# Ledger of designs, part 85: designed miniproteins, single chains, continued (3)

Each design is a single chain, and the fold is of that chain. pLDDT is the mean over its residues in the fold that is shown.

## One batch from the design tools (miniprotein)

Design m10822
Fold by ESMFold2-Fast:
Structure m10822 (fold): chain A 123 residues (1-123)
Amino acid sequence: MRPEKYAGLSDEEIKELLLEQDSLGETGLHVAARRGSVEAVRELLEEAKKLGILDELVNAQDNQGRTPLHLAAREGHLEVVRVLLEEGGADVNAKDNQGRTPLDLAREEGHDEVAALLEEAAA
C-alpha cells in the first residue's frame, strides 16, 4: 500500500523526497538500511519502483561513496541486505571512496552471515 506520508503529493514531489540527501549525503533509504528497518526499506523500494527511480535510489552514494547496501552490510542487517539485493537489484560490486565493496565492510565488521549472502550474490 502507498504510505499515507505521501498522500496529496505529486509523483514529482515524491521522487524529490525519495532522492533528497542530508548533510552526510544519505537518502531515506540509506537511513532505513543503516537502522535495519526492513519494513521501511521495502516501502521505499516499492514507491521508487512505481515512480521508475528504483535503480537511482538503490545505487545512490553518500558523501563517502557508500550505497544503502554498504551501510546494511557494515551494520550486519541480514534481512535488509537480502531485500536490497532481491527486491532492489542493488549493485553488490559497488565501491565506496576507499574501494571497499559491501562484502569488504561485512567482513571487516565480522558479520559472517551477511558476508556469506554477499559472496553468493557476487558469484
Scores: mean pLDDT 87

Design m10823
Fold by ESMFold2-Fast:
Structure m10823 (fold): chain A 79 residues (1-79)
Amino acid sequence: KEELLEEAKKYLERAGVYASLGRRDQAIADMEKALELLKEAGASPEAIRYVEKAIQAARDGDYETAIEYIKKALELLGY
């Protein structure tokens, strides 16, 4: 499901921008949408885990850590 993976990557990239701006709710919403798409696409469990960790970091207000986990997820997705 190549289209789902590309859509998930776009949501993760946008989530990284929102996290860099401290926009907690928007960053979390985009990461949650990416997580849904990655699960539907059958993406690697490791990539899914990093997105889950990024969501938790953003919920904790740790946007720097959230951005690091987003980058790791994108790297695992070949981005």
Scores: mean pLDDT 86

Design m10824
Fold by ESMFold2-Fast:
Structure m10824 (fold): chain A 80 residues (1-80)
Amino acid sequence: GIGRSALHIAAEKGDLEKVRELLSTIPDPEARRAMINQADEDGRTPLHLAAENGHEEIVELLLKEGADLEAKDKEGKTPL
């Protein structure tokens, strides 16, 4: 969708190495959590995209780094 960050794209593709690289560029935990929880134009976070595409290792990493399990997209769906 329009408004997707590099983290959205990496999470959708299952590119675990790129996800790790992007998160490592932000040493501040609060700023890193903000990046992880950015929504695209459909209200989807990187966690929504990783979960939708079955990328379990990326789902686990994002949750460990503070991804919001309760984030709702435009249809009211959480990443579960």
Scores: mean pLDDT 83

Design m10825
Fold by ESMFold2-Fast:
Structure m10825 (fold): chain A 93 residues (1-93)
Amino acid sequence: SLEEAKKLYEEGLKALKEGKYEKAAEKFKKAVELLEPLKEEYPDLYAKTLGALGVAYRKAGKYEEAIEYFDKAVQILTEHPNEKVDEELKKIA
Protein backbone atom coordinates (compact mmCIF):
# COMPACT_ATOMS: atom_id res chain seq x y z
CA SER A 1 0.00 0.00 0.00
CA LEU A 2 0.98 3.67 -0.31
CA GLU A 3 0.88 4.02 3.49
CA GLU A 4 3.20 1.02 3.98
CA ALA A 5 5.62 2.41 1.35
CA LYS A 6 5.72 5.79 3.17
CA LYS A 7 6.32 3.99 6.49
CA LEU A 8 9.21 2.00 4.97
CA TYR A 9 10.65 5.22 3.51
CA GLU A 10 10.62 6.84 6.99
CA GLU A 11 12.19 3.71 8.55
CA GLY A 12 14.89 3.87 5.85
CA LEU A 13 15.60 7.53 6.68
CA LYS A 14 15.93 6.62 10.38
CA ALA A 15 18.38 3.81 9.51
CA LEU A 16 20.44 6.27 7.40
CA LYS A 17 20.66 8.69 10.36
CA GLU A 18 21.81 5.79 12.57
CA GLY A 19 24.55 4.82 10.05
CA LYS A 20 22.81 1.50 9.30
CA TYR A 21 23.24 1.81 5.54
CA GLU A 22 22.48 -1.80 4.50
CA LYS A 23 19.32 -1.79 6.66
CA ALA A 24 18.33 1.56 5.09
CA ALA A 25 18.82 0.07 1.60
CA GLU A 26 16.60 -2.91 2.56
CA LYS A 27 13.80 -0.58 3.77
CA PHE A 28 14.03 1.69 0.70
CA LYS A 29 14.11 -1.32 -1.66
CA LYS A 30 10.86 -2.66 -0.14
CA ALA A 31 9.32 0.83 -0.49
CA VAL A 32 10.40 0.94 -4.18
CA GLU A 33 8.76 -2.48 -4.77
CA LEU A 34 5.48 -1.25 -3.21
CA LEU A 35 5.57 2.02 -5.20
CA GLU A 36 6.41 0.42 -8.59
CA PRO A 37 2.72 -0.29 -9.49
CA LEU A 38 1.91 3.31 -8.37
CA LYS A 39 4.79 5.04 -10.22
CA GLU A 40 2.49 6.79 -12.75
CA GLU A 41 0.23 8.16 -9.96
CA TYR A 42 3.06 9.10 -7.52
CA PRO A 43 6.15 9.62 -9.72
CA ASP A 44 7.82 12.15 -7.36
CA LEU A 45 7.54 9.80 -4.36
CA TYR A 46 8.78 6.87 -6.48
CA ALA A 47 11.77 8.88 -7.79
CA LYS A 48 12.55 10.22 -4.29
CA THR A 49 12.57 6.66 -2.91
CA LEU A 50 14.81 5.42 -5.77
CA GLY A 51 17.20 8.32 -5.01
CA ALA A 52 17.18 7.47 -1.29
CA LEU A 53 17.99 3.84 -2.15
CA GLY A 54 20.91 5.12 -4.27
CA VAL A 55 22.18 7.19 -1.31
CA ALA A 56 21.95 4.15 0.99
CA TYR A 57 23.90 1.96 -1.48
CA ARG A 58 26.54 4.69 -1.96
CA LYS A 59 27.03 5.04 1.83
CA ALA A 60 27.26 1.23 2.08
CA GLY A 61 30.07 1.31 -0.54
CA LYS A 62 27.89 -0.32 -3.23
CA TYR A 63 28.66 2.23 -5.94
CA GLU A 64 27.42 0.25 -8.96
CA GLU A 65 24.00 -0.30 -7.34
CA ALA A 66 23.94 3.37 -6.25
CA ILE A 67 24.49 4.56 -9.85
CA GLU A 68 21.77 2.17 -11.11
CA TYR A 69 19.12 3.57 -8.75
CA PHE A 70 20.15 7.22 -9.25
CA ASP A 71 19.81 6.66 -13.03
CA LYS A 72 16.35 5.13 -12.50
CA ALA A 73 15.32 8.13 -10.35
CA VAL A 74 16.48 10.59 -13.04
CA GLN A 75 14.61 8.61 -15.72
CA ILE A 76 11.33 8.74 -13.75
CA LEU A 77 11.70 12.52 -13.17
CA THR A 78 12.49 13.04 -16.88
CA GLU A 79 9.39 11.02 -17.94
CA HIS A 80 7.14 12.82 -15.40
CA PRO A 81 7.43 16.64 -15.57
CA ASN A 82 6.32 18.83 -12.63
CA GLU A 83 3.02 19.54 -14.44
CA LYS A 84 1.86 15.97 -13.63
CA VAL A 85 2.22 16.66 -9.89
CA ASP A 86 0.23 19.91 -10.38
CA GLU A 87 -2.49 17.95 -12.25
CA GLU A 88 -2.71 15.44 -9.35
CA LEU A 89 -2.99 18.26 -6.77
CA LYS A 90 -5.80 19.88 -8.80
CA LYS A 91 -7.74 16.57 -8.73
CA ILE A 92 -7.69 16.45 -4.89
CA ALA A 93 -8.11 20.19 -4.24
Scores: mean pLDDT 81

Design m10826
Fold by ESMFold2-Fast:
Structure m10826 (fold): chain A 60 residues (1-60)
Amino acid sequence: GMMLARAVEDYEARTPSELSLKKGDLLEILGYVGDHWVVARSLKTGETGLVPRSVLEILE
């Protein structure tokens, strides 16, 4: 199935490759980039980008 996560805090994108998030936003995890980043798709906007792993709660 789809690997889902929820934003546990707001995050403001610092580069064009990153996603901005609001606390409570739902995302699909597309992959991991090192130990600190994920590539995710926002279920709210459909946009994809990098987000810090630390701002996400993984849903199983």
Scores: mean pLDDT 85

Design m10827
Fold by ESMFold2-Fast:
Structure m10827 (fold): chain A 156 residues (1-156)
Amino acid sequence: SLEELKKLLEEARELFKKGKLEEAEELYREVISKLTHLLGPEHPLTLLAEMELARVYAEQGKLEKAELLLERVIELLEKVLGKKHPLTIAAKLELAAVYLLQGKEEEAEKLYKEALELYEEVKDNIPKVEGVSEEELRKILEDAIEYYEKVKEKLE
């Protein structure tokens, strides 16, 4: 069921927070497979789980896998939700962090600044998306901003 898959997604998030990156990767891949079967590969909740898997790849140093996954996620989120949607903005912030980890500082800064400009436009009016609450969307977006800033500070 969708509620069972949302619980597994929360379990994957907790594994990631505990630094259990291999276990988090395996569970995210299982959840994504099941969400793809239930909701389709372009559903916002499937794309959210793929975005979170990309951060796991980035933290493992699998930067090319993270980049390729995020490029696909961004393309599909722009198609389904538009360029100004909080999930699309969050995915662009995740890609900007991957660019920092790759040493692509100019590309990272450009994408980060573009994403922050879009965030200022949407922060007071977060749209609903099926399976993700307004509060959860706000937290996802704020977490993506914080992650970019932490990566930048660690590398400087």
Scores: mean pLDDT 89

Design m10828
Fold by ESMFold2-Fast:
Structure m10828 (fold): chain A 85 residues (1-85)
Amino acid sequence: MKKDENGLTELHKAALEGDVRKVKELIEKGADVNAQDKNGNTALHLAAKNGHKEIVELLRKYGADPNAKDKNGKTAEEIAKENGI
């Protein structure tokens, strides 16, 4: 899986867009669930920031690290908790 100019994978983009079906498809195809963009965001961070609870749960089920930190030192777990997820 290749990253774009901003370090985003297709998994990051699907998580950002709230596309549950695409997230599941990409994970089943061997997407790196813990890939980080240029800002240290995993797909889990982006899903949590956008309130996509179903994607947060799906990513956690497939081994996403809830303790990975973005450039501001925030974990996806902290962001999800702040957003009621």
Scores: mean pLDDT 81

Design m10829
Fold by ESMFold2-Fast:
Structure m10829 (fold): chain A 111 residues (1-111)
Amino acid sequence: ARNEMGYTPLHLAAYYGDLDRVRALLAAGADVNARSSDPELLVTPLHLAAISPSEHALEIVKVLLENGADVNARTGPESDNLTPLHLAEGLGDEEIVKVLLENGADVNAKL
């Protein structure tokens, strides 16, 4: 299911830091690589976890990657084709940057 803004429940759980709901949604077959229906953003749950203000953001990033999240997924061209690594670096979250790099994030990814 999607809300009126085109986000899946997994997008929202990842951004708001609801780790238990992230785990439950993935166990129920939620698409870990779902893109938002907003053509200007086209974000995945991993993009939203990488910018989450939640204390659970790091663990949610790990859970999404363990469930096959594309570490190099890009947002839409209207949002500068950003990867999760670009977003984590922009916010200065060194622990999320480290986890993304350990999971194969492309350090040479250009905007």
Scores: mean pLDDT 82

Design m10830
Fold by ESMFold2-Fast:
Structure m10830 (fold): chain A 59 residues (1-59)
Amino acid sequence: MEVAVAVKDVKSTHPAFLSLKKGDKVEILRFEGDDLVLARSLKTGEEGYVGKSVLEVIE
C-alpha cells in the first residue's frame, strides 16, 4: 500500500478534491499527470484528488 502524509492543511470546495489536515494520512490510488494524485483518506475513507506537492510519501 502506497501511503503519504499531508504536509499542510488543504481545503477544497470542489467535490472531486479531498480536504485534508496537516498530518492526515492517505492511500495513493493513482497518479494523475504531473501534479495530482487520486487518494483515499485513511481518516475518513473519502476518495478524491489532491495536489502531489502537499503530500510526502512514507510507504
Scores: mean pLDDT 79

Design m10831
Fold by ESMFold2-Fast:
Structure m10831 (fold): chain A 75 residues (1-75)
Amino acid sequence: SHMEEEIQRLIDELFRAAMEGDPEKVEELLKRLKEMGLDVNIKDPRTGLTPLDLAKLTGNEETIEVLKKYGADEN
């Protein structure tokens, strides 16, 4: 469906921003995710990874803090 495609694009963009260590873009995308009723702990169905998992790979503290502010869980 169109909604599923839009959600997948949003997740892809969020994961890219998390990997790039861009806290401002991550926050913008998390606000959009919340408006769509989606949890910040959403997993990419292709990889099983969360945005927090990817942010940890870059080690960018500001990006990790933004994700945690929006309810990202380490479980």
Scores: mean pLDDT 79

Design m10832
Fold by ESMFold2-Fast:
Structure m10832 (fold): chain A 110 residues (1-110)
Amino acid sequence: KIELKQPARAEGEEGEALTLEAIASNDNLATQPVAWFKQKPGEEPQLLIYNNNIRAPGVPERFSGKQEGNKAYLTIRDLRAEDAAIYYAALYDPKTHETIWGNGTELRVR
C-alpha cells in the first residue's frame, strides 16, 4: 500500500508565497497523480488541484501544483488569512482501487 506523508504544520505570512509538500512511498507520481484539497472547519472539503498540476474549476490562479519524482507540491502565492486551513494530498492507487489520503498539513497565516 502506498503511503502519502505531509508535514503536520506550516506557517506563512500574508502576501508571501508558500509551498506545501507531500511525499509518496512509491517512486512515480507521474503515473499516480496527486490531488490537493483544502479543509476548513464547518466547510465542505474543496478540491484545489488534480492530476498533480491542474486547477479545479473556480480555484484562483494563485494556487498551483507540481510533482518531482515521489514528491508533490502545492504552492500558494499571495497568502491570505482565508488560506488558513488543513491541506490534504490524495492519491488514487490503481492496484488496490483505493484513494490514499495524506495526514494533512495545518497551514497558519500570520
Scores: mean pLDDT 84

Design m10833
Fold by ESMFold2-Fast:
Structure m10833 (fold): chain A 116 residues (1-116)
Amino acid sequence: MDAAALEAALAAGADVNAKDAEGRTLLHRAAENGDLATVDVLLKDPRVDVNAKDKEGRTPLHLAAENTEDPAIAERIAAALLKAGADKEAKDKEGKTPLDIARENGNESLAKILEK
């Protein structure tokens, strides 16, 4: 989705926190896909639940930490989520924090951001 189309949908009353069949919001999907433009638009909406949990107990920050394809984009998304109040101590159903996931995936730069 382009950022302008998303902004128009939110202005028209679209539910920013709507969950799909997996319990994931659009913020979860944007973080998972490395879509920084969509993340930035969503975080400007004061209604956004930055700590929404999917059916596996994962937050958008957990899904950003799993992105190994572009570590620099994952770091930027994680930094944006943390500034918006993302809980870095949140545990998924396996008891893992975003920091645990970043370390397991060898993203040391992201792990340093999450350690602060």
Scores: mean pLDDT 83

Design m10834
Fold by ESMFold2-Fast:
Structure m10834 (fold): chain A 77 residues (1-77)
Amino acid sequence: MAAEKGDLEKIEKEKVDPNKKIGGKTYLHLAAEAGNLEIVKKLIEMGADVNAKDSLGLTAKDIAEARGNEEIVELLK
């Protein structure tokens, strides 16, 4: 199958804590900024807190909305 697996491979291989913060942001925040729907879905499946706020008080949904990533906004509501 022609599917992008690079970022998912990194998350799976590293056994990343879905709620770990890097520079005040979780992986869910970073995936929402990148517009990567597959990573957002995987992080939610792994138990990511969709209500987690970054250092600016923004949720992943707020970031997706600001970036115009409608499908991610719908997934996070």
Scores: mean pLDDT 73

Design m10835
Fold by ESMFold2-Fast:
Structure m10835 (fold): chain A 157 residues (1-157)
Amino acid sequence: MIVVDRSGQGLTSLADAPTDANVLDASNNQISDISGLSNLTNLEVLDLSSNQISDLSGLSNLTNLTELDASSNQISDIGTALSNLTNLVYLDLSSNQISDVSGLSNLTNLTVLDLSSNQISDLSPLAGLTSLRVLNVSNNSADTSPLADAVSINNSS
């Protein structure tokens, strides 16, 4: 297991990340471009929290990811970037600009999902996430009634 800490270094990109890394902490930077991550296919754990990221396309090949923190960014569209990350067990997307969660519908191994402090109004794409145990959707406009019997929901306004 190769662990790489790059947190708090004032970085604007990850172009020089080691390709053999299993764990990368890149939190608390000024990163907006993550295209340099596309070859880090050995990553199992990735922290991108507290950055300036708006595009997740650099993650689409990271199919070994089990944990992703991308909280406190500028993400408005998940698109298809996460749809192949089917090994994800933990996902934090809190404190972003996300309104559509349809890109998460294939993440059937997900057990913990934080979506708090976003713009989500529809949680119906998450109804297939039968492994989900913890869902945080606080500070959204979402109706949680479709999921109330399946998961522990934090929905404090």
Scores: mean pLDDT 95

Design m10836
Fold by ESMFold2-Fast:
Structure m10836 (fold): chain A 57 residues (1-57)
Amino acid sequence: MLVRALRDFHTLFPGFLAFKKGDLLEVLKVVNDDFVLARSLSTGEEGLVPRAHLEEV
């Protein structure tokens, strides 16, 4: 599922994916109601992303 970041996300925690508003991400797995595992289409990096920061494209 292709999604777009609604806002910037900054993180210092390992396993989380940092991104900028407007970035396109592919959802690889829904982890729980709050987080998905996603891959950045621009960098190829993978990590946990808050679902509240994403919209479907």
Scores: mean pLDDT 83

Design m10837
Fold by ESMFold2-Fast:
Structure m10837 (fold): chain A 57 residues (1-57)
Amino acid sequence: MLARALYDFVGTTDDELSFKKGDILEILHEVNDEIWHVRNLKTGKSGNVPKVYVELL
């Protein structure tokens, strides 16, 4: 499943993924009700992102 970043996000921990508004993220799995584990298709990097920062495609 794909999502689009609605805002820029800067991760503060090693498990968080930084991304830019408009980046396309592949959802790999749900961590909890607020966090997805994703891969950024532009950079190939993976990490945890807040669901409220992304829109499902």
Scores: mean pLDDT 86

Design m10838
Fold by ESMFold2-Fast:
Structure m10838 (fold): chain A 56 residues (1-56)
Amino acid sequence: SSGHSPLHVAAELGSLELVEKALAQGSDVSYKNLEGKTPLDVALETGHKEVAELLE
């Protein structure tokens, strides 16, 4: 959906490689999607603990 950053997509997929790539490209960790959720919130909702720990 419109409003997803590359970092939100990486968090939904639980991919550490995609998270690292998005961070290297300057993706904003504080950016909220259309649902008002940060990439950290998305990682926590999907149970991707490793991604959530990386985003803290």
Scores: mean pLDDT 79

Design m10839
Fold by ESMFold2-Fast:
Structure m10839 (fold): chain A 64 residues (1-64)
Amino acid sequence: GPKVRITAKYDYTAKTKDDISFKKGEVFTAEILEEINDIIWKVKILETGKVGYIPKRYVEITEL
């Protein structure tokens, strides 16, 4: 999928083991694996290799 920069707009604490937690202002590079719906992306974080779900409203995505 496309490679993107993810910037956290707000703190997010994972509700399940498959979610990715982050703090406001954190920046990651990621590959978008799947758009699950209008609320959730499935991504691979390139720095860690972790795969998980992130809520779209909590992040800003910039194409690389």
Scores: mean pLDDT 83

Design m10840
Fold by ESMFold2-Fast:
Structure m10840 (fold): chain A 112 residues (1-112)
Amino acid sequence: DLNRELLEAARNGDAERVKELLEQGADVNVRIEPEHGGVYLEGEPEGYTPLHLAAEKGHLEIVKLLLETEGADVNAATVENSKTPLHLAKEKGHEEIVKLLLEYGADENHKL
């Protein structure tokens, strides 16, 4: 399951594996969705994308790889709290990731 492996690699900081999985056609915008045959990742919130996980964990190189992938949703929001990767990077104090996300069009003023 390429999509599950992409979420795991993004969480774990494995930049080379993220690159390989994206090249193999893994969905850059895959979400953690245990219902309806989706991906479950233990200990991680529902609705998180690879970009959410990389931004929260501080994996700058992975954030860059994901944002350089065509169709990546820089403003992907969780359903429950409308948390974006930018919100998570700010909450965790990952200043370089915050700067990179804003460079790629993250909306700092996105309201619920």
Scores: mean pLDDT 81

Design m10841
Fold by ESMFold2-Fast:
Structure m10841 (fold): chain A 64 residues (1-64)
Amino acid sequence: GPRLARAKYDVTEEELKARPDLLKFKKGDLLEILKELDDLVWEAKSLSTGEVGKIPKSLVEELK
């Protein structure tokens, strides 16, 4: 099955301007983890929008 994470915080427009490769998400959104990029960052897909981007691990909680 898919590896899932839940967003703990919103990504703001200001954060996206600073880091345009970030996936836009809101607190509580479900994200599918696609790939480990490094120790701090996943590549993930938003299940709400279908968009793919980078997510900082500190902003999300992996679901078991």
Scores: mean pLDDT 83

Design m10842
Fold by ESMFold2-Fast:
Structure m10842 (fold): chain A 95 residues (1-95)
Amino acid sequence: MSELGRDLLQAAILGDAEEVEELIKQGADVNAKDANGRTPLHLAAEAGHLEIVELLLKNGADVNAKDKNGRTPLDLAEEAGNKEIIELLKKYGAK
């Protein structure tokens, strides 16, 4: 993983939408994975960061990416109870 990929994962957890947008413009891989196989989309969905979820999906994030436990961003959003993120993920083809 590039340093940009690590920075993107961190910005997604922290809810820093401006940093997420800047890192994507710099060529960060929107599908970068951490040690648990989690993408920025997994982390933003779990944390409830709607604006970041939307930014990632618009930039080609894999809506059905599975972490090492087989969990998708939709699974994490459902566990967190964030209805707006659940609906947005489903609009982009989450199963």
Scores: mean pLDDT 87

Design m10843
Fold by ESMFold2-Fast:
Structure m10843 (fold): chain A 153 residues (1-153)
Amino acid sequence: DPVNEAVQLFREVYEALKKKYPDASNELLAISAAEAVAEALERGDLDLEKILERAEEILKKYLEEGLSEEELQELAHELLEKAKEAMKAGDYPLAAVYLAAIFLISSVYGEPVTSASVEGKLLYLEYETPEGKRITLVFDDGNLVRVENEDAK
């Protein structure tokens, strides 16, 4: 499943950056991971080592620039617009990566998306809360249209 594989790749890159840069904000970590994975998907080169090196380069650049809260919000908005464009183009793996990053940035819990799937034109992102509840976010053309809550198991 290329959509779920793309989200798992994003999750691996995000977690690796988080372990290496524990003092970096979740926003910077998510944006850097998403940009690196998006570049890899565009090239069709999914080498994890290369993606991690690229994500670290992007993160270091943003840390050196010392981005303001306003600049971070502009980057997050850019990812949302890219997600909408990707969904309209039928590029659901790319859209899922951008939306997973946005969900992580906006999430009260700060935990990454656990899985993704597509049914017709709708993109589903699944997340598990610390209490073991499953939350499913449903997107239509990159817009959040429904939130579904289910008990885990």
Scores: mean pLDDT 83

Design m10844
Fold by ESMFold2-Fast:
Structure m10844 (fold): chain A 66 residues (1-66)
Amino acid sequence: SRSEELLRQALTAIENGDVETAKELVRQLAELGDVEGLKRIADAAYQAGHLDLARYVVELIREAEK
């Protein structure tokens, strides 16, 4: 699915330290309402030490859960 494709790309971007690409991809995941995908990305960002990115993703999760 598109959400699974975006999730894989976002996780790869985080692994490569490409925070800007990850932000663009997580925005698209939020538009699709993929809350589980966003949660996986938030965890990956936190584990990689990208705390600002993790916080950004958590805010998107809150909006998507409305």
Scores: mean pLDDT 85

Design m10845
Fold by ESMFold2-Fast:
Structure m10845 (fold): chain A 62 residues (1-62)
Amino acid sequence: MFQVGDIAEAIKDYTATLPGELSLKKGERVKITDVVNEKWVAAESLKTGEIGLVPADYLRKV
């Protein structure tokens, strides 16, 4: 699925529900910093530089 260093784009809005999660708007791009499991990645927002966990199914590799 994703690998560290991949660029991905949010395919829908995600609102962080827990501390350590990253909120994204549809169309925002992130760099994958860690692949936690099949459902969750750690990502850096290319817009803000914030790092947090996002669901992998909210992202599409570009």
Scores: mean pLDDT 84

Design m10846
Fold by ESMFold2-Fast:
Structure m10846 (fold): chain A 57 residues (1-57)
Amino acid sequence: SEEARRLMEEGFRALKAGDTEKSRELFERALEIDPETATEWSLAHLDELTAAEVAAG
């Protein structure tokens, strides 16, 4: 769904900003709303997500 996709994008922006608590909450909301879209988005952006987590630490 578009809503879940937006939440994943917002979570990723929060993660890049170093706000890991906010990113976790946004990702959890996306997964609750549409687990298929959230999972597909995560797989499509796996490299970027991994890089953002490393940078945020």
Scores: mean pLDDT 80

Design m10847
Fold by ESMFold2-Fast:
Structure m10847 (fold): chain A 57 residues (1-57)
Amino acid sequence: MIVRAIKDFEARLPTELSFKKGDIFEVLKVVNENWLLVKNLKTGEVGYVPKSYLEEI
């Protein structure tokens, strides 16, 4: 599943990814209702992102 950021996010923990609106991710795991484990398709970085900041494309 591919998702796109709908707004900017600044990571608060080392395991989280910071991103900008328009960044594209591959979803690796649905962790819970609020968090996804993703891979940033431009940078190759893997980390946790808030689900509410993303839309499926």
Scores: mean pLDDT 87

Design m10848
Fold by ESMFold2-Fast:
Structure m10848 (fold): chain A 95 residues (1-95)
Amino acid sequence: KSLLETLSTLTPEQQLALASQLIGLYIDRVLGAMGNGDLETAIKIVEESIELLKQLIELFKSRGTPLGKQTAELLEMAIDYFKDVLKRLKEQLKK
């Protein structure tokens, strides 16, 4: 909600740069939690990443620009990847 409102005030280039930085930060946090054996924290971070990516996709689609459309498609691919990671982490936690 508040993040989406803030992002809507930025230029398309600033939005893409911020999105890339946030995704990178979440990947680093997931890897750190996994390295420490903290699967519950890793799962939580992945779930937060998926929700953030969903919000960014809606924002980029709403703009109707070619760059926004292409960025949304790339973010949809990232969601599929994070969903696979989430599934594997949950399976590992059950063992």
Scores: mean pLDDT 74

Design m10849
Fold by ESMFold2-Fast:
Structure m10849 (fold): chain A 62 residues (1-62)
Amino acid sequence: FDSDGDGYLTKEELKKLLQNLGENPTDEEVDRLIAEADKDGDGKINFEELVELLQRRLAEQA
């Protein structure tokens, strides 16, 4: 990943990150994650918020 620009991730980029973690999310699950992390409801997620979300998710699997 090369996040050079606006600092936001699309649904497709989030799905790819989850796949890199060994997940196989559905489109609906990705939409849910975006909605939970996206405070302003514009359908995109800040990279820092995404990292925090992924860290919390990985901790749940410990």
Scores: mean pLDDT 68

Design m10850
Fold by ESMFold2-Fast:
Structure m10850 (fold): chain A 110 residues (1-110)
Amino acid sequence: MPMTPRDLRLLQAARRGDAEEVRRLLAEPGFDHNAPIASNTVVPNATVGQQALMLAAEEGHLEVVEILLEAGADVNYADTNGLTPLDLARLAGHEEVVEVLLKAGADENA
């Protein structure tokens, strides 16, 4: 499906660290944050939830990372460049996010 306004809101909220907006969007009836997103708009074959997790990890938004992992986002999802949420958090120097991702089962050697 093409990205909906709700999908874009989730990605924007994750990038900003707006944990309350992320919780509201994930709690909406009929909102599937794990629905496939359109090719050529964002990372191909990523779900909205996986992409939101990657954005939150890159920006160091710990609470958003925890919310998305609890909602079932894949901690080991790799983008088209082979980068995982763990890789993005490490590259950005977000040590607390790195620790949360490792506790959630992130593979250091992936």
Scores: mean pLDDT 72

Design m10851
Fold by ESMFold2-Fast:
Order: structure tokens, then sequence, then C-alpha cells
Structure m10851 (fold): chain A 157 residues (1-157)
């Protein structure tokens, strides 16, 4: 049943992306604390470790988006599921925009934190705390969109 599978795959995508953003939030907060409590000589290694966590989050967000895209295409193959396909495509478009904004802003935050760390570990830590807030805001947005998309799919099935 394509409709039941679509609900399951939307939930899986939402869960994957939510976990990725929760992990990113925790990594950014951990890096901020390490910058404030550790020796300044460790700042490059702390920021490199966080950059790897940002890359992991971006990959998991792309995997979630790919699952939603595959779900939309599967629904489009069935004329009886055109409204469900539209709902999943609206979700896909919103997720793609959130991902693009987060990818750009997280890259900028890492560059700014790296530059700030040369003069002020406190300023670098504050930039990473803002990245953690961005990750949490994006996570809540994705959870809300996932729940709304599932509700709409249940109405059309």
Amino acid sequence: DLGKKAIQDVQKAGDLMSKALSDLRNAALTAARQLLSGPPSQAPDILAALEAKVADANKQLQDGISLVNATAKSLESDKGLSESAKVVNEFLNKLTQIYKDLKDQSAAALAQARAAAADSLRRAAQILEQLALLAESSRKGIQGLTNETIKKLQEYL
C-alpha cells in the first residue's frame, strides 16, 4: 500500500532529520563549552571536530530529503494518489529550503567562530551557541512540518 508506505517514509525522514539536528545542537554546545574551559591551543581541533559533525548533519538532512523526494515520485506514479503526491511535494519544498538555509548559516558560523577564536574564545563560543539555537529551531520546524504532512496524508487516504 503506497499510501501507508508514504506516511511511514515521511515519519522516517522527519525522525532522521530531527535526530541529525539534535546531534548538531549538542555538538555545537559541547564545542562552545570546550572553547571556554580548555586551553586556547585546542581551539583548532575543537572546531575541526564540530565541522565534521556539521558535515554529518548535512549528509543526514540530504538523506531525509532524498527519501521524501522518492516518496513523492512513488505517489505521482498512481493517479489515485495525486493529492497525496502534492502534499509530499509541498513538504519536500519546505525541507529543501530549511536545509539550504541551515547549510549556508552553519558554514558561515564555523568560519566566523574560527576567525573569532584567534582573538576571543568567548566570542567564538557565542557564535557556536547561536548555531545550536539555529539547529534547535530548524529541528522544531521540521517536526512541525512532518506532523502536519502526516495529518494531511491521513485525510487524503
Scores: mean pLDDT 92

Design m10852
Fold by ESMFold2-Fast:
Structure m10852 (fold): chain A 90 residues (1-90)
Amino acid sequence: MYSDEELEKMFKLFDKDGDGVITADELKDVLESLGYSFSDDQVNNLIKLMDEDGDGVIDFEEFKKGMSDPNSIISGFVKKLVNKVKELES
């Protein structure tokens, strides 16, 4: 289980410009840093899975909802990012 503190730290790893939302460009940059190669359409589809209001961005509340489902694809990507951070902090 992730605490709100851990979720906030994970969200900030995606929200690189600090605007309080995760954009398609920010998500793509993080995924590429993890060794993934996604098209813009694939990244937009990932956002749409969490973006219930259709504004094309993920806010912190939508991010927390997505992370509460352990079988979500977003949870899978975040787990890889967290493992990379833990490896650095170990």
Scores: mean pLDDT 71

Design m10853
Fold by ESMFold2-Fast:
Structure m10853 (fold): chain A 60 residues (1-60)
Amino acid sequence: AGKLAVAVKDVISSAPQFLNLKKGEKVYILREVGEDLVLAKSLKTGKEGYVGKGVLEQVE
């Protein structure tokens, strides 16, 4: 389901399928991929990619 979330810490990945985020950046969660992973869209850059659930805090 579509949910807004914010990165609680900097997220850096060298893998092209994953998003890079700075602490405080907002993402829109497009889909849950598993227990620990989501597909999200960066609201800052517009890029879509995978992000660990543990680095995101769901917001209203």
Scores: mean pLDDT 80

